# Designed miniproteins, single chains, part 54

Each design is a single chain, and the fold is of that chain. pLDDT is the mean over its residues in the fold that is shown.

## One batch from the design tools (miniprotein)

Design m1855
Fold by ESMFold2-Fast:
Structure m1855 (fold): chain A 92 residues (1-92)
Amino acid sequence: MELEERLLKAYEEIAKKLNLEIDEEQVETLKEFAEENKDEEFSDEEIEFISWVVVRKKITSVEYLKRLAEALKNKDPSLEELLKEFEEFLKK
């Protein structure tokens, strides 16, 4: 499955779980991010985390998602609080 398809499926599932409507600007941001990162390998957990951040923080910036992905790959401590919130979301 292509990166774009994986991100959009995770986004739709998360939005549905949170009882939120699909936001077209967020969808477009995920598509642009996927195109720029098509040669990058992401785990299912990384895909879910990125999509969850888009829903949770209403992200419409590709630059934000690129920085987020870099921080994920580098295990940046700045993500520790977001990763804890994500883990709690997954356990619900």
Scores: mean pLDDT 83

Design m1856
Fold by ESMFold2-Fast:
Structure m1856 (fold): chain A 94 residues (1-94)
Amino acid sequence: ELKPLIEKAKALGITLTPEEKAIAKKLGISEEVALLIKALESGQLTLTPEELELLKPYYLNYYKKRYQTFQGLSEEEAEEKAQEHFEQLKQQQL
């Protein structure tokens, strides 16, 4: 589903640091999804609104797991914070 977006991120020559790979592994997130999120948040990749909606479930899951794993937030609180991050990303991409 995200394969074309992941290929766009790879084409930019962006890579994950060893620390970023370790975080992805701890969260149970694929390195390819972590790479895509890094490319977007760094401003190196811009997606259409339609492509952002395709990414949304993976992006929300990434931040939800970060907040639960590293800050000990409840599922509800983590989902709320993940949604805040996605709204910030949309503002950055528009």
Scores: mean pLDDT 83

Design m1857
Fold by ESMFold2-Fast:
Structure m1857 (fold): chain A 75 residues (1-75)
Amino acid sequence: MSPEQVRELQRLLEDATKKIKEAAKKGPEEKSKTASELSGQLAPELSRLVGARVSVTVDDDGVAVAVLHEPPRVV
């Protein structure tokens, strides 16, 4: 990945983390809902940006993390 792509990934994850933390102030249910929605929305965007399969997970602190997966093997 280019440095610009890495910075864009970090920005997207930072924005998601901020939204999740704001939802957490409203309660644990809102935090879980917001984390699930953002993870689902970010996964395809990050996969497009990186050019590979990416999933997003959220830790107990509400920090969004991107996980890069290898492309599936073609037979």
Scores: mean pLDDT 70

Design m1858
Fold by ESMFold2-Fast:
Structure m1858 (fold): chain A 98 residues (1-98)
Amino acid sequence: EKEERYRRLLEEFRAAVEKLDIDSLIQEIKNVLKKYNLPIPSDEKIRELIEKYRPEVLAEVERQIRVAFDEGKEVTVEQALRRYRSLLIDKIIEEIKK
């Protein structure tokens, strides 16, 4: 049933987010900053920004998953995780641009 598929996807997505290597994510963020010639903060500052924006980005991706399910669209854990990474990076880049 639709609600069981939704709950299972959320559980798997949340588990995948919890397993993300923060150090690898910091390096990915640094590579994006270098690509756009933006100031590169310390690893500790980037970690602080990841922790700061994690809850709101997680909530936004979960909202998007709900909308997709309500529209009868298929969403994979890999797609959700890719969207989570992209949104989180965008939020951190936006903060650094201030």
Scores: mean pLDDT 84

Design m1859
Fold by ESMFold2-Fast:
Structure m1859 (fold): chain A 65 residues (1-65)
Amino acid sequence: SVSSEAAAMILAVGGQIEGILESVEFKDDTITLKLADYDEEERKKFVEQIEELAKKAGLKLEIIE
């Protein structure tokens, strides 16, 4: 089974491949997402999914536009 931490990391990397995110950084207890120019509603839903997974994993989420 996939942990919430691994799920958050997999989803974040997937978002970078999809072009929703320009970059992803994992450092200590923090996931930093740099948002790409993408559909605002889909991007928002994607970020909310990562936020939920990060919260379950005890990780901090930082967002850069």
Scores: mean pLDDT 83

Design m1860
Fold by ESMFold2-Fast:
Structure m1860 (fold): chain A 91 residues (1-91)
Amino acid sequence: MGSEAAYKGSEEGAEAAEKGDPLEGARKGGEGSNKAYELGDVRSSMSGGVAALGSAVGATLEKRGVKKEEASEVAKKGSEGGAEAAREVGE
């Protein structure tokens, strides 16, 4: 299911962000989004896109000198939001 792929990618993205790698979080969210799209689930793909955007914002903040802990928290929250949205679409 597309929602399952987007949810899994978002969860893996949140885990990567929690480990202090918001860029890897963005990649995993994007992969979940792409897989959902390939399965024809555009709505779940958009949920994974939200997770990827949250992680990308976190990565950008880190590059701009924001503490890695704060950048990772932003990425994690974005990925968690994407996972929640994917679950709602899958219901």
Scores: mean pLDDT 68

Design m1861
Fold by ESMFold2-Fast:
Formats: C-alpha cells, sequence, structure tokens
Structure m1861 (fold): chain A 58 residues (1-58)
C-alpha cells in the first residue's frame, strides 16, 4: 500500500533508516500537510520534493 511505498521513498531518496521512515510516515498521517513537510525536511533530512512525493503516496 501507499504507506510502504512512502517508507521506501524516504529510505531511498530521503536518506532515512527504515525506523526513521516508518516513524515519519506515522506522524505525517496525524498532522497537516505543511507540518508533515517541515517535519521531514528539518528532522528527517529529506528534500521538500521528496517529502511532498511521500505525502502523495499516503
Amino acid sequence: GGREEAVRLLMEEGGMSRRQAEGAVELMEQMPRHAAVQLLVRHGGASEEVAERALELL
């Protein structure tokens, strides 16, 4: 499903570990899109483009 695809995208292009990617996806589902993007960029080290693509998979 989209959650597993988002986790893989964050690992491959976001440079996150599986644990970080899974935690990020869990939090993204519970917050507004803009806040989720900021979380991934500031705390996950992902680019804004990668963060937005991950959100589109959810």
Scores: mean pLDDT 78

Design m1862
Fold by ESMFold2-Fast:
Structure m1862 (fold): chain A 90 residues (1-90)
Amino acid sequence: SAFTERVVELIEEGREEEARELLADPALPWSEALDLMLSAVATLRAQGVEVPLVSADTDNAPLDVSAEVAQRLVSLIYSVRLGIDLPVEE
């Protein structure tokens, strides 16, 4: 989606604050944020990287990004949606 491409572009350019602002937008549906997070998890798993923050299996297509970008994307979505759409950590 155009949203996915924009967020990935911002992270790849080191513009993480702008990516965070987009991901934290209350108008962004959780379903879209979750889909992006699961696609980033799929990228990490396809590259042999374990993602302990997300225990669910995913059928999402991997993003065409580096493991570093995918890992940052997962962390940003988790942090901005924690306590809103995602359960608080114990």
Scores: mean pLDDT 72

Design m1863
Fold by ESMFold2-Fast:
Structure m1863 (fold): chain A 98 residues (1-98)
Amino acid sequence: SEQLQFDRDVAVAFLEMLAGIYRSEGDLETAEGVRKAADALAQGNFEEAAKYVKEIADRLVKEGKVDEARRLLRTFADAVAPVNPEIAEELRKYADEL
């Protein structure tokens, strides 16, 4: 479907922008993690993208940044929901359980 490809391309572009924002704020580790998740999503590897986002979230929680971790998981879920609603729901549940 052209619509599903478009929605994926939009999600990837949004996440690349988000990675750029983290990089501009000096959070290079989160920026690199988001970029890897965006790259996996661009390749249609939704399971790998979800694993990268959860890895970033777990690190943020360990650093005491629980609200930032929840926001990142929910933002990624919202971006991917049009393309893969099952992965979006998985990420939302992960955020709720932090």
Scores: mean pLDDT 84

Design m1864
Fold by ESMFold2-Fast:
Structure m1864 (fold): chain A 58 residues (1-58)
Amino acid sequence: IEKIIEIVEEVLGVYPVGLDDNLYDLGADSIKVKKILKRIKEETGKELTEEELFSLFK
């Protein structure tokens, strides 16, 4: 989870990001979400869907 938060912070340019933050409210668009998902796969080996990513943040 910490690594996923770091990737989100870097891609969105927002710090800190918490699990109670909504990614859309932080300025995530479809391009940035795809970039986040690609980095998560490259750095952790986990392949997440957009829905799975958003389910981590409320």
Scores: mean pLDDT 75

Design m1865
Fold by ESMFold2-Fast:
Order: structure tokens, then sequence, then C-alpha cells
Structure m1865 (fold): chain A 68 residues (1-68)
């Protein structure tokens, strides 16, 4: 499962996704890479993987919107 530090980082990413205007494109890309690293961890539970995947999808949507 997720460590306490990883859970705190996910809470930060959720806050970023709720307020995308407060983050630069570069910052959003760094968060996306962090989440991709977590998603590739084979020790994660299926529930944790779903949560991480949902956040990756939301970040990718925001990044594409900012690039458009």
Amino acid sequence: GLSPEQRTALEVVRDVVRHPEDSSLEDLEVYREFLRGLYNDPSLSPEDKREVQELIRELERIIEEKRA
C-alpha cells in the first residue's frame, strides 16, 4: 500500500487538480511523472492503483487544456 508520505503527496496532487490555475505546466508535468512512477509499482493494491490512475487521467486532461 501507499506510505504516509506518498498519501500526503497524493493529497497535494488532488488539491492541485482542484485548482489547476495555481500551477505551471512544468509543475503539472512533474506531478504526472511522480504518479506514473507510483502506478508502475507492483506492490500497490488494486484500489491504490485505481486512485493513482484517476489522478493521472485528470492531470493529463489539465495539461492538454493548458497546451491548447
Scores: mean pLDDT 81

Design m1866
Fold by ESMFold2-Fast:
Structure m1866 (fold): chain A 78 residues (1-78)
Amino acid sequence: KRLSISEIVELIVEEAKKRGKRKLSVEEVRELIKKYAKEKGLTLSDEEIEAYLKVLDFDGDGVIDIDELLKRLNITYE
C-alpha cells in the first residue's frame, strides 16, 4: 500500500520538531520514510520513495524546507 503525501508531511514535520530543525536533508527524509514503512509493515519500492522525495524537494537544493513544504501543499497548522 502507498503512503499518502499528507502522512509523509506529518512524519517530516514531527521529526523536524523533535530535532529542533526547520529543514531536513533529502537523505534524512529518505531514511525516515524507509523506517516508517518498515515499522508499519508496508512495502515501498525505491522508485516510490524517490517519487515522494522529488515532490517534497520543491527547491531542488537537496533540503526539504518545512515552511516551503507546508505552503506548497496547502497544509495549515494551528
Scores: mean pLDDT 73

Design m1867
Fold by ESMFold2-Fast:
Structure m1867 (fold): chain A 70 residues (1-70)
Amino acid sequence: GNEEAVRLLEEAGVLLVLGRDEEALRLIKKAQTLASGEARELIEEAARYLEEGRRDEALKLIKQASHLLS
């Protein structure tokens, strides 16, 4: 549900701040499967940015997606 997706995105955000990008990406991809609509699109885009090494852009999108799901 949305609460589980929010929890995964919050954990991913912490992992990104710690530089643990591979673990963060795994949680982001799991959150993507639980979300729908605009939030899912933002999570999918965050995963793409992180795969490109664009951590700060990914973190911004994760925060936006978490806000939409709250």
Scores: mean pLDDT 86

Design m1868
Fold by ESMFold2-Fast:
Structure m1868 (fold): chain A 71 residues (1-71)
Amino acid sequence: MSPRERREEAVLRALRAGAANPALAELTGSQLADFLGQSRSAVSAALRRLVERGEARVRTGPDGRRLYSLA
């Protein structure tokens, strides 16, 4: 599995774990990067691809932040 695919799977796993906990059901890219110990740019790129494939959802939160969740 490529580093790109491993990162996408790690992000999906984090979103699935968040879906089981209401406090973590929606996460910013920076929160996911901090949780996974990965760069914000790398996690943002993975999130974009997951949203494009319909595996993740994104919405704008009340403070203007992008919030990501499992599709």
Scores: mean pLDDT 77

Design m1869
Fold by ESMFold2-Fast:
Structure m1869 (fold): chain A 83 residues (1-83)
Amino acid sequence: DITEGVLEVAKASVRTAAKTSESLEKMAENLNTIKNTKATVLPDGILLQKNVFGKTLEYFAKDKEELAKALEDIIEEKLKAKE
């Protein structure tokens, strides 16, 4: 199951990034290298926008833990939307 393997790797990568990233700005920089993903650093957190199956998902995260959770939610929604 390639899809399940990809999801597990993606979730693990997000959790690792949240633990090892020095700042929200560094994590946002890395996210901006991903296709259809845009992370904007704001004074009070990060706005994450991702295009998933023709819709734009927006998440606001005030810290690295919320950003990691938002990324996991986006990955999960991407799989569910493909139904």
Scores: mean pLDDT 62

Design m1870
Fold by ESMFold2-Fast:
Structure m1870 (fold): chain A 75 residues (1-75)
Amino acid sequence: AEEDIEAAVEAVLAGDVEKENELMSRLHRDHKLPVHEIAERVRKLIEERVGPLTPEQRQERADRFNKLVEEEKKK
């Protein structure tokens, strides 16, 4: 789980949104972690490295992960 969370942070910092989505999906499926808790852990680590996200960035991430949860429910 920790390696996938670190990989998600690196994906965000590299601008690779699709890789972050895949890692979030894997953490949720394989480790039964709630998507919102994974997202908060990743956000905390990003903010430690680059400073606080804007409200717009937080809303974009929330919308994206809500979409990911809906996609997982269809599988």
Scores: mean pLDDT 75

Design m1871
Fold by ESMFold2-Fast:
Parts: structure tokens; sequence; C-alpha cells
Structure m1871 (fold): chain A 68 residues (1-68)
């Protein structure tokens, strides 16, 4: 399902960001969004949370690259 695909994507992203050593606050926010994905009951909710997750990931990676 769309929800399962987005959850798996989110889990892979979380694992990668943990390995890169991004800020703990960003990891906590990503974990919260992943929990919201798991609690989502409609495709519309899944799409909205996924969009927020992509924005957070982009912002976190940009911040990480500026530190490196």
Amino acid sequence: SLRDQRIEFGRQVLKTMQQLGVDESDLQRLQALLQQLEASTTDSQVQAVHAQLLQLVGDSIDAYLEKS
C-alpha cells in the first residue's frame, strides 16, 4: 500500500540520518513524523505527513552539509 511504502521509506531515511550523525532534534522530529505515518488511516493523511517528512529531511541534510 502507499502507507506501507512511505513508512518503509521513512525508516530507511531515519536509519541513514542516524548513521550520518545529524542533530538529535531532527532525528526526534523524523521519528514523530514516522509515528504519524503509522497512525495515518487515509491516503490523504499519508501524503500530507510524507510531504512534511521530505521537507524535514531536506532541511536536515542542508544543515548537515553546512557543518561538514
Scores: mean pLDDT 83

Design m1872
Fold by ESMFold2-Fast:
Structure m1872 (fold): chain A 65 residues (1-65)
Amino acid sequence: TTSLVGAAIEAVGAALDGEAGFVITSPDSKFTATVGTFTDEGRDKLIQAALEALKTGGEVEVTLP
């Protein structure tokens, strides 16, 4: 669901310290998150969240360090 994806990305961005930028825009909301991890788990979670956002008609932009 869009709300769960948004909350997850915001939580991840707030918890992580990093150089990467992550912007997701959904039909109901706009939010940004910053993450700086290149771990397989972290990157997979970000990609999965982005794909889910796109499935609901959202937009995703990722800026990596």
Scores: mean pLDDT 53

Design m1873
Fold by ESMFold2-Fast:
Structure m1873 (fold): chain A 78 residues (1-78)
Amino acid sequence: VKSAELDLEELRKKLEEQVERDLELAKEQGLDKEELIKQLDEGIEKLKAKAEAGEWDPEAAELYIEALEKLKEGLEKL
């Protein structure tokens, strides 16, 4: 069994925790939500392009994109 650090379930959990932490930090630091959302949109588009080009594992790329989209949605609610 592939161990390990690239386990997709473990990656998903880490990404969910990271999104939660990033939302807390954005709230505490009073960051510009509109600017952050714009940067996330650009990041999501770039990541989708890389996944389509085969530069990333499709399953891992999907998890990262989902995490970025959840972070964006959370920021919009702040």
Scores: mean pLDDT 75

Design m1874
Fold by ESMFold2-Fast:
Structure m1874 (fold): chain A 80 residues (1-80)
Amino acid sequence: SELLEKLKELEARIRELAEKFLETKEKKVLEELIKLVEELKKTVEEIKEKKGEIPEEGAEEYLKSLEETIEELRKKLEEL
């Protein structure tokens, strides 16, 4: 599914930027990270609305895991 592939790409980019932020502590890196987290949230919402674009088996568990990750990242970004 195209949306599932997009989620995996966004997760990978978020991971890379998070590691870069831990090393550099640059505000610009943090701002990029915030933008990617918002994009991830929008993509999760699109998947929920567009049934049939994701594999049924395991899709609900994966989406729930991503929602929990988004909430944790949002809270951490607000505290930073």
Scores: mean pLDDT 69

Design m1875
Fold by ESMFold2-Fast:
Structure m1875 (fold): chain A 112 residues (1-112)
Amino acid sequence: MKEIEKYKEEIKKDPNNYKAYINLGNKLEKEGKLDEALDYYGKALLIAQEKGDKKGEARALINIGKVLEKQGKLEEALFLYEIALEIAKEIGDEELIKEAEKNIKKVKEKLK
């Protein structure tokens, strides 16, 4: 609860604070508030895209994919993970590549 209030206050001070939207989404996801988490991750994605932050864009896409996977939207989650993987490869981020590939493999196993 207190962390959610903190991140909402950070957003009030800076509506383009990508990290605050990601942190708020993460907290809401852990509390099972999946639709609310999607809204905040979606705002983080838009901020990253507008700023040309490709690393932030890939991270937001992975977070959205994880929520969609929890909602049983496996094909939608797979699609977002594949986009995130393409971005991660373009920027040469080995950690994001490995995370996206791991999530892709996991979802493909669930779709069998």
Scores: mean pLDDT 88

Design m1876
Fold by ESMFold2-Fast:
Structure m1876 (fold): chain A 62 residues (1-62)
Amino acid sequence: KDQILEDAFKLFEEMYKEISYSEALEVAKARIRNEAKQLGMSDTEIEKLVRQFEEKIEEYVK
């Protein structure tokens, strides 16, 4: 879901200003997993969403 990814991206940007890249990424990924589970997404959908976010962040930062 686009909203979960956008919220996680915003969180990553805010955290990355204060903490390391790896810590900010883990915080954002944890947010995605938590919110997606609360919305009733399947484990497969959550995994795809986390992967999509990770790829987007890697492309954005590099």
Scores: mean pLDDT 79

Design m1877
Fold by ESMFold2-Fast:
Structure m1877 (fold): chain A 65 residues (1-65)
Amino acid sequence: MSLTELVLRLQDLYARATPEQQARVEAILEQTRRDLLENVPEGDDRGALALLREGLERAIAVLEG
């Protein structure tokens, strides 16, 4: 699945999610954002994309049950 497809899937599921699921997703996305800023060097596009993909897949898993 492409990153665009993951983002669209996440948005669709998030809109229908419970407040508890939304809070878990927000925590995962905030951690992913911090990991991108702190642990991925400037110009490491491959590492950044891999970490972003992992975060999105983890968030989707929370919303799917």
Scores: mean pLDDT 81

Design m1878
Fold by ESMFold2-Fast:
Structure m1878 (fold): chain A 88 residues (1-88)
Amino acid sequence: SLEEIKKKIEERTKKLKEEAEKKFKDNPEILKELLETLEKMKESAFKLAEELIERGVPEEVALELATGTLEALYRMYVWALNRELKNK
């Protein structure tokens, strides 16, 4: 169901938040921004999954695409933040 898909996206987001807290513990302002961005990414992943299912994409495929997009966006954002930190 869509509710189960949203729950799995939320569980994935929680794991990414835990990773972010561990990685950026010494930069609280960056951590706060990243955690807020992860919440926005989670909401976007919910909307993506719902839209894909509405358009006839199987629930399993919609989940893989939504969680894959969430993870890719998170990794790209973390890469950009790490690059910024090294250049200061």
Scores: mean pLDDT 85

Design m1879
Fold by ESMFold2-Fast:
Structure m1879 (fold): chain A 91 residues (1-91)
Amino acid sequence: KKKEELVEKISELIAEYYGKVLGKKEEEVEKIKKEAREELLSHSEEEIEEGIEVLRKGLEKFKNEKPKDYSEKVEALKELAEKIIEIYEEI
């Protein structure tokens, strides 16, 4: 199932972001991964595709605006968005 594979990989990326960038503990990272997976599974394939397109447009817009107080967390979130789009394109 394309949807299940996509959901699993995106959930893993989100968990990695919270663990490595936000410094969350293992138990919190596991909870976040489960919550992300459940949230994504509650959406239809069309809704997930729309989400990817919104993410792609948002990423393009963000690159043009460069906020004044740009943080490492914001940079990592942008990288997370790029990886999510890449996984979607690969699947």
Scores: mean pLDDT 75

Design m1880
Fold by ESMFold2-Fast:
Structure m1880 (fold): chain A 89 residues (1-89)
Amino acid sequence: MAPRVFGIGAKNNPEEFKEYAEKVLAMDIPEGSILVLVDSGSEDETRELAEEAAERLEREHGVRAEVVELDLSDPEAVAALLARLAALR
């Protein structure tokens, strides 16, 4: 399977993030894949959980994992992220 780009988003919702992270960790992720964890400016431990998940995914699956703080309502920030992801493909 070819390397792929995966996205996971969260904001002030550690339980939802944990559930989604468990699903991603259970997948057979191809080596060289890129995972982007998007935090929309969380005020709780969601950002720390995202960084921990990124480290775990890089260690266990050989993927690149990036944690990005991004306001999904900001079209310029969204466009910049999409351009960055496109450049990696």
Scores: mean pLDDT 63

Design m1881
Fold by ESMFold2-Fast:
Structure m1881 (fold): chain A 93 residues (1-93)
Amino acid sequence: TPQQKLDEALALLKAGKVDEARKILEEIVNDPSVPLSIKRDAAVILAAYHLLEGDREKAYETALKVANNETEAINLLMIAASNVDEVKRLLGL
């Protein structure tokens, strides 16, 4: 299920398997069959990761893929920014 795929990506992040986790999160964000709520959860994590890398443009592009408009994309980016410390903790940074 989409939720199991998201849970797998989170487990991979916790295990330090960042590249594998990123690929799964990117698949979720780009899959039209995945429910929007799960896509947004994946996009927030992926955007937070891009913010940690210093790539604000990629973070915004990720948010736009699951947003209906610019305001929604900005709101998702704000949520991602607030989750940077949690993603940092998951990565052991």
Scores: mean pLDDT 83

Design m1882
Fold by ESMFold2-Fast:
Structure m1882 (fold): chain A 113 residues (1-113)
Amino acid sequence: SLEEKLKKLKEELKRLKEEVEAAETLEEAEAIFERAREVFREALELAEELHPERAEEIRRKRLELEEIEGLADLEVAVLKVAGGSDAEITAVLKEYTKKLIDLGIEFIDKLLS
């Protein structure tokens, strides 16, 4: 069912949150951030199928995701131009990944309530 798929995506986001907290390298942080984005977007698509009457709420949540993605990309780009270390970029990606994951979990919980 679509509800079971959403529950699976929520559990994946919870695992990704644990993984990003443990991530020690830039490569790990980038991979987790990219996967978290994919999981959140999949949840948005499933939400549109499950709750077409909530299309406006889902669209606003997509815009919130895009804002987090844009801010993360901007801060990483600024750090790279400024000669920031892999550790500094990793720290920024970890914080945005956690924000994205928390937003995704809250969104899925609201859909399943």
Scores: mean pLDDT 90

Design m1883
Fold by ESMFold2-Fast:
Structure m1883 (fold): chain A 85 residues (1-85)
Amino acid sequence: SSRLTQLEIVKLFVEGRYDEAIALLRETLRATTDAPQEEIDKIVAEFPKLYKETEEELEKLGISKEEVLELIDEEIERLKAEAEA
């Protein structure tokens, strides 16, 4: 999986677009791993909890959701520019 795809999945979660984030994560795992469907479903099912734990830790550090989105968007644009060069 490309770094761009990974960042797009994280951005969808941060934006609250959970159905789209879960769909992209599931497809990415199927494309990049030989894991059986049952294992992929377990990983996908646990991801929202892991993301929530990360969000709570960032809040404790004083990092806002808006700041996280700005950093993700900057990196996505940088990677897209590099891919089109």
Scores: mean pLDDT 76

Design m1884
Fold by ESMFold2-Fast:
Structure m1884 (fold): chain A 67 residues (1-67)
Amino acid sequence: YSKEQIEALLDFARNELLPAADEVGQVALATWLSAMESVEVSDEEAEEFYKRVKEIAEKQGLTPPEL
């Protein structure tokens, strides 16, 4: 994934998804956001984060950015 795609995903998760998610989803997202920002992430970790974001977004009726 490009840096711009990861940045768009992080921005969506933080600004759109986190405030709309339920309490369990908010805790999971906050943990993932912290991990993604604090360490250089592999493509595999980025893909797993994207899958989590899509799953939570679908439950909340939100559309995640395309990667």
Scores: mean pLDDT 73

Design m1885
Fold by ESMFold2-Fast:
Structure m1885 (fold): chain A 102 residues (1-102)
Amino acid sequence: PVVTVTLRVKEASEEEKELAGLTLGDALFSVPGVKSITVNGVEVKSAEELAEIIASMKPGETLTIVIEAESREAAERAAAVVRHIVEVGLSDVLELVSIEIK
C-alpha cells in the first residue's frame, strides 16, 4: 500500500520549518512497516533530509510525501501519525491538504 500526503507550508521561520520537518520525519521513520519515504519525487532516508526539504520551502508551497508501507495496517498507522502530528503538533507550520491510501 502507498500513502500519499499533500502538505502546504505556512509562513514560519527557517528554524520552525526545520524543526517541523525533523518532528514529522522522526515520527514517520519510527512507524513499523514503513519501507520508503519519497518527497516531491526524491527518496529521503532520514528525518534530517525531510527537514532540509521543508526548511527550503516557501510559504504557500505544497509538498507531496509518498510513503510505501509493507501492509495496509502499516499504511493506516502512517496516515494516522501524519494526521495527528500535523494537525495537533505542527499546525502553525504545516497544513494537511490531503491524505490518501492506495
Scores: mean pLDDT 88

Design m1886
Fold by ESMFold2-Fast:
Structure m1886 (fold): chain A 110 residues (1-110)
Amino acid sequence: MGEEAARAAEEAGRAAREAGLETIKASKGRKGAVAASAAGVAGGAGTAGALVARRAGTGEAGVAGARGAALAAEGAAAAGKAAGEEAGKAAEEGAREAIEAARRAAEVAA
């Protein structure tokens, strides 16, 4: 149970990082630079949360890590939308995957 929750939280963090990378890929020019900076910060936060959850391997730590990853993914999606429609769509899709993975991690940890 604890290991499964930690793995799900790690997946959520990874999905949040992917959302940031997709925002960068979809963005071009000056707007892309602003979105990339925000997405990078959001992705980093998600990864950190997942790592904490992975190490702790406990229910509450797993839930906290998963929620951190979900918040990071939402930040990446918002940054993508600021960069433009294409970047916004890519970031939003990545964020949905991260949020769903985080929800699953929270459910397993509960």
Scores: mean pLDDT 58

Design m1887
Fold by ESMFold2-Fast:
Structure m1887 (fold): chain A 63 residues (1-63)
Amino acid sequence: GSAEIRLEDGKVVVRAESELGSLEGVFDSVAEAGKALAPLVPGLGEEATRQALEQASKVVEEL
């Protein structure tokens, strides 16, 4: 699977594709984005999950 988390205009933008489904959304916080992503994480794979966590950490630093 794949997951992308970025900060855009003060909003957390997420795009994820997994075997369990897909998510595209704009969230006010990393915590809200994480809750929306949680059901898809088992279908993302370990590598994509790690990359998403690294991106989320970067977004938190910029908020």
Scores: mean pLDDT 80

Design m1888
Fold by ESMFold2-Fast:
Structure m1888 (fold): chain A 85 residues (1-85)
Amino acid sequence: SAAAAEVAALRRRVSQLEGEALALYNQFLAETDEEKKRELLEEIEKIRQDLRALLKSATDPALQAYLADVVKAIEELIKLGKEKL
């Protein structure tokens, strides 16, 4: 169905954004330049904003819960990153 296809597409997009955030966080952990570290955290913040926008468009409760959990996980990465600056 169209609804199932939309949910599947959103799940793939969420997974992609989560993967991008984790890759950026790994770059942050390897980086020694404080300015570049801040830029990497800002890129992760943009991904968090994209995920929040997807959460607003989601109508399926299970997908909303999944998105909320992913947003929370990325917020924790940002918090840990800021503590390391």
Scores: mean pLDDT 87

Design m1889
Fold by ESMFold2-Fast:
Structure m1889 (fold): chain A 82 residues (1-82)
Amino acid sequence: DEENLKKLEELTKDASKKEQKVAYALFELTKSKPAATVREIAEAAGLSQKTASRILKKLAEKGIVLEFQVGNTTYYAPNMSL
């Protein structure tokens, strides 16, 4: 959805290029499924899992993304209610 992409760009306009890559990768992954793991987001963004995890935690603290656990796996999804 082009409108959701525009909203994501606006929410991350003041973010670093790496933060924008993580947000965009999460958005693309969640087009086909409800949430994504740190590993999937890191691979899609072209970043290390350590860097992606740090950025995702920061975005979750800001309320831009949602963090939740299913079993032993941590998942992230865009907070599209913003």
Scores: mean pLDDT 77

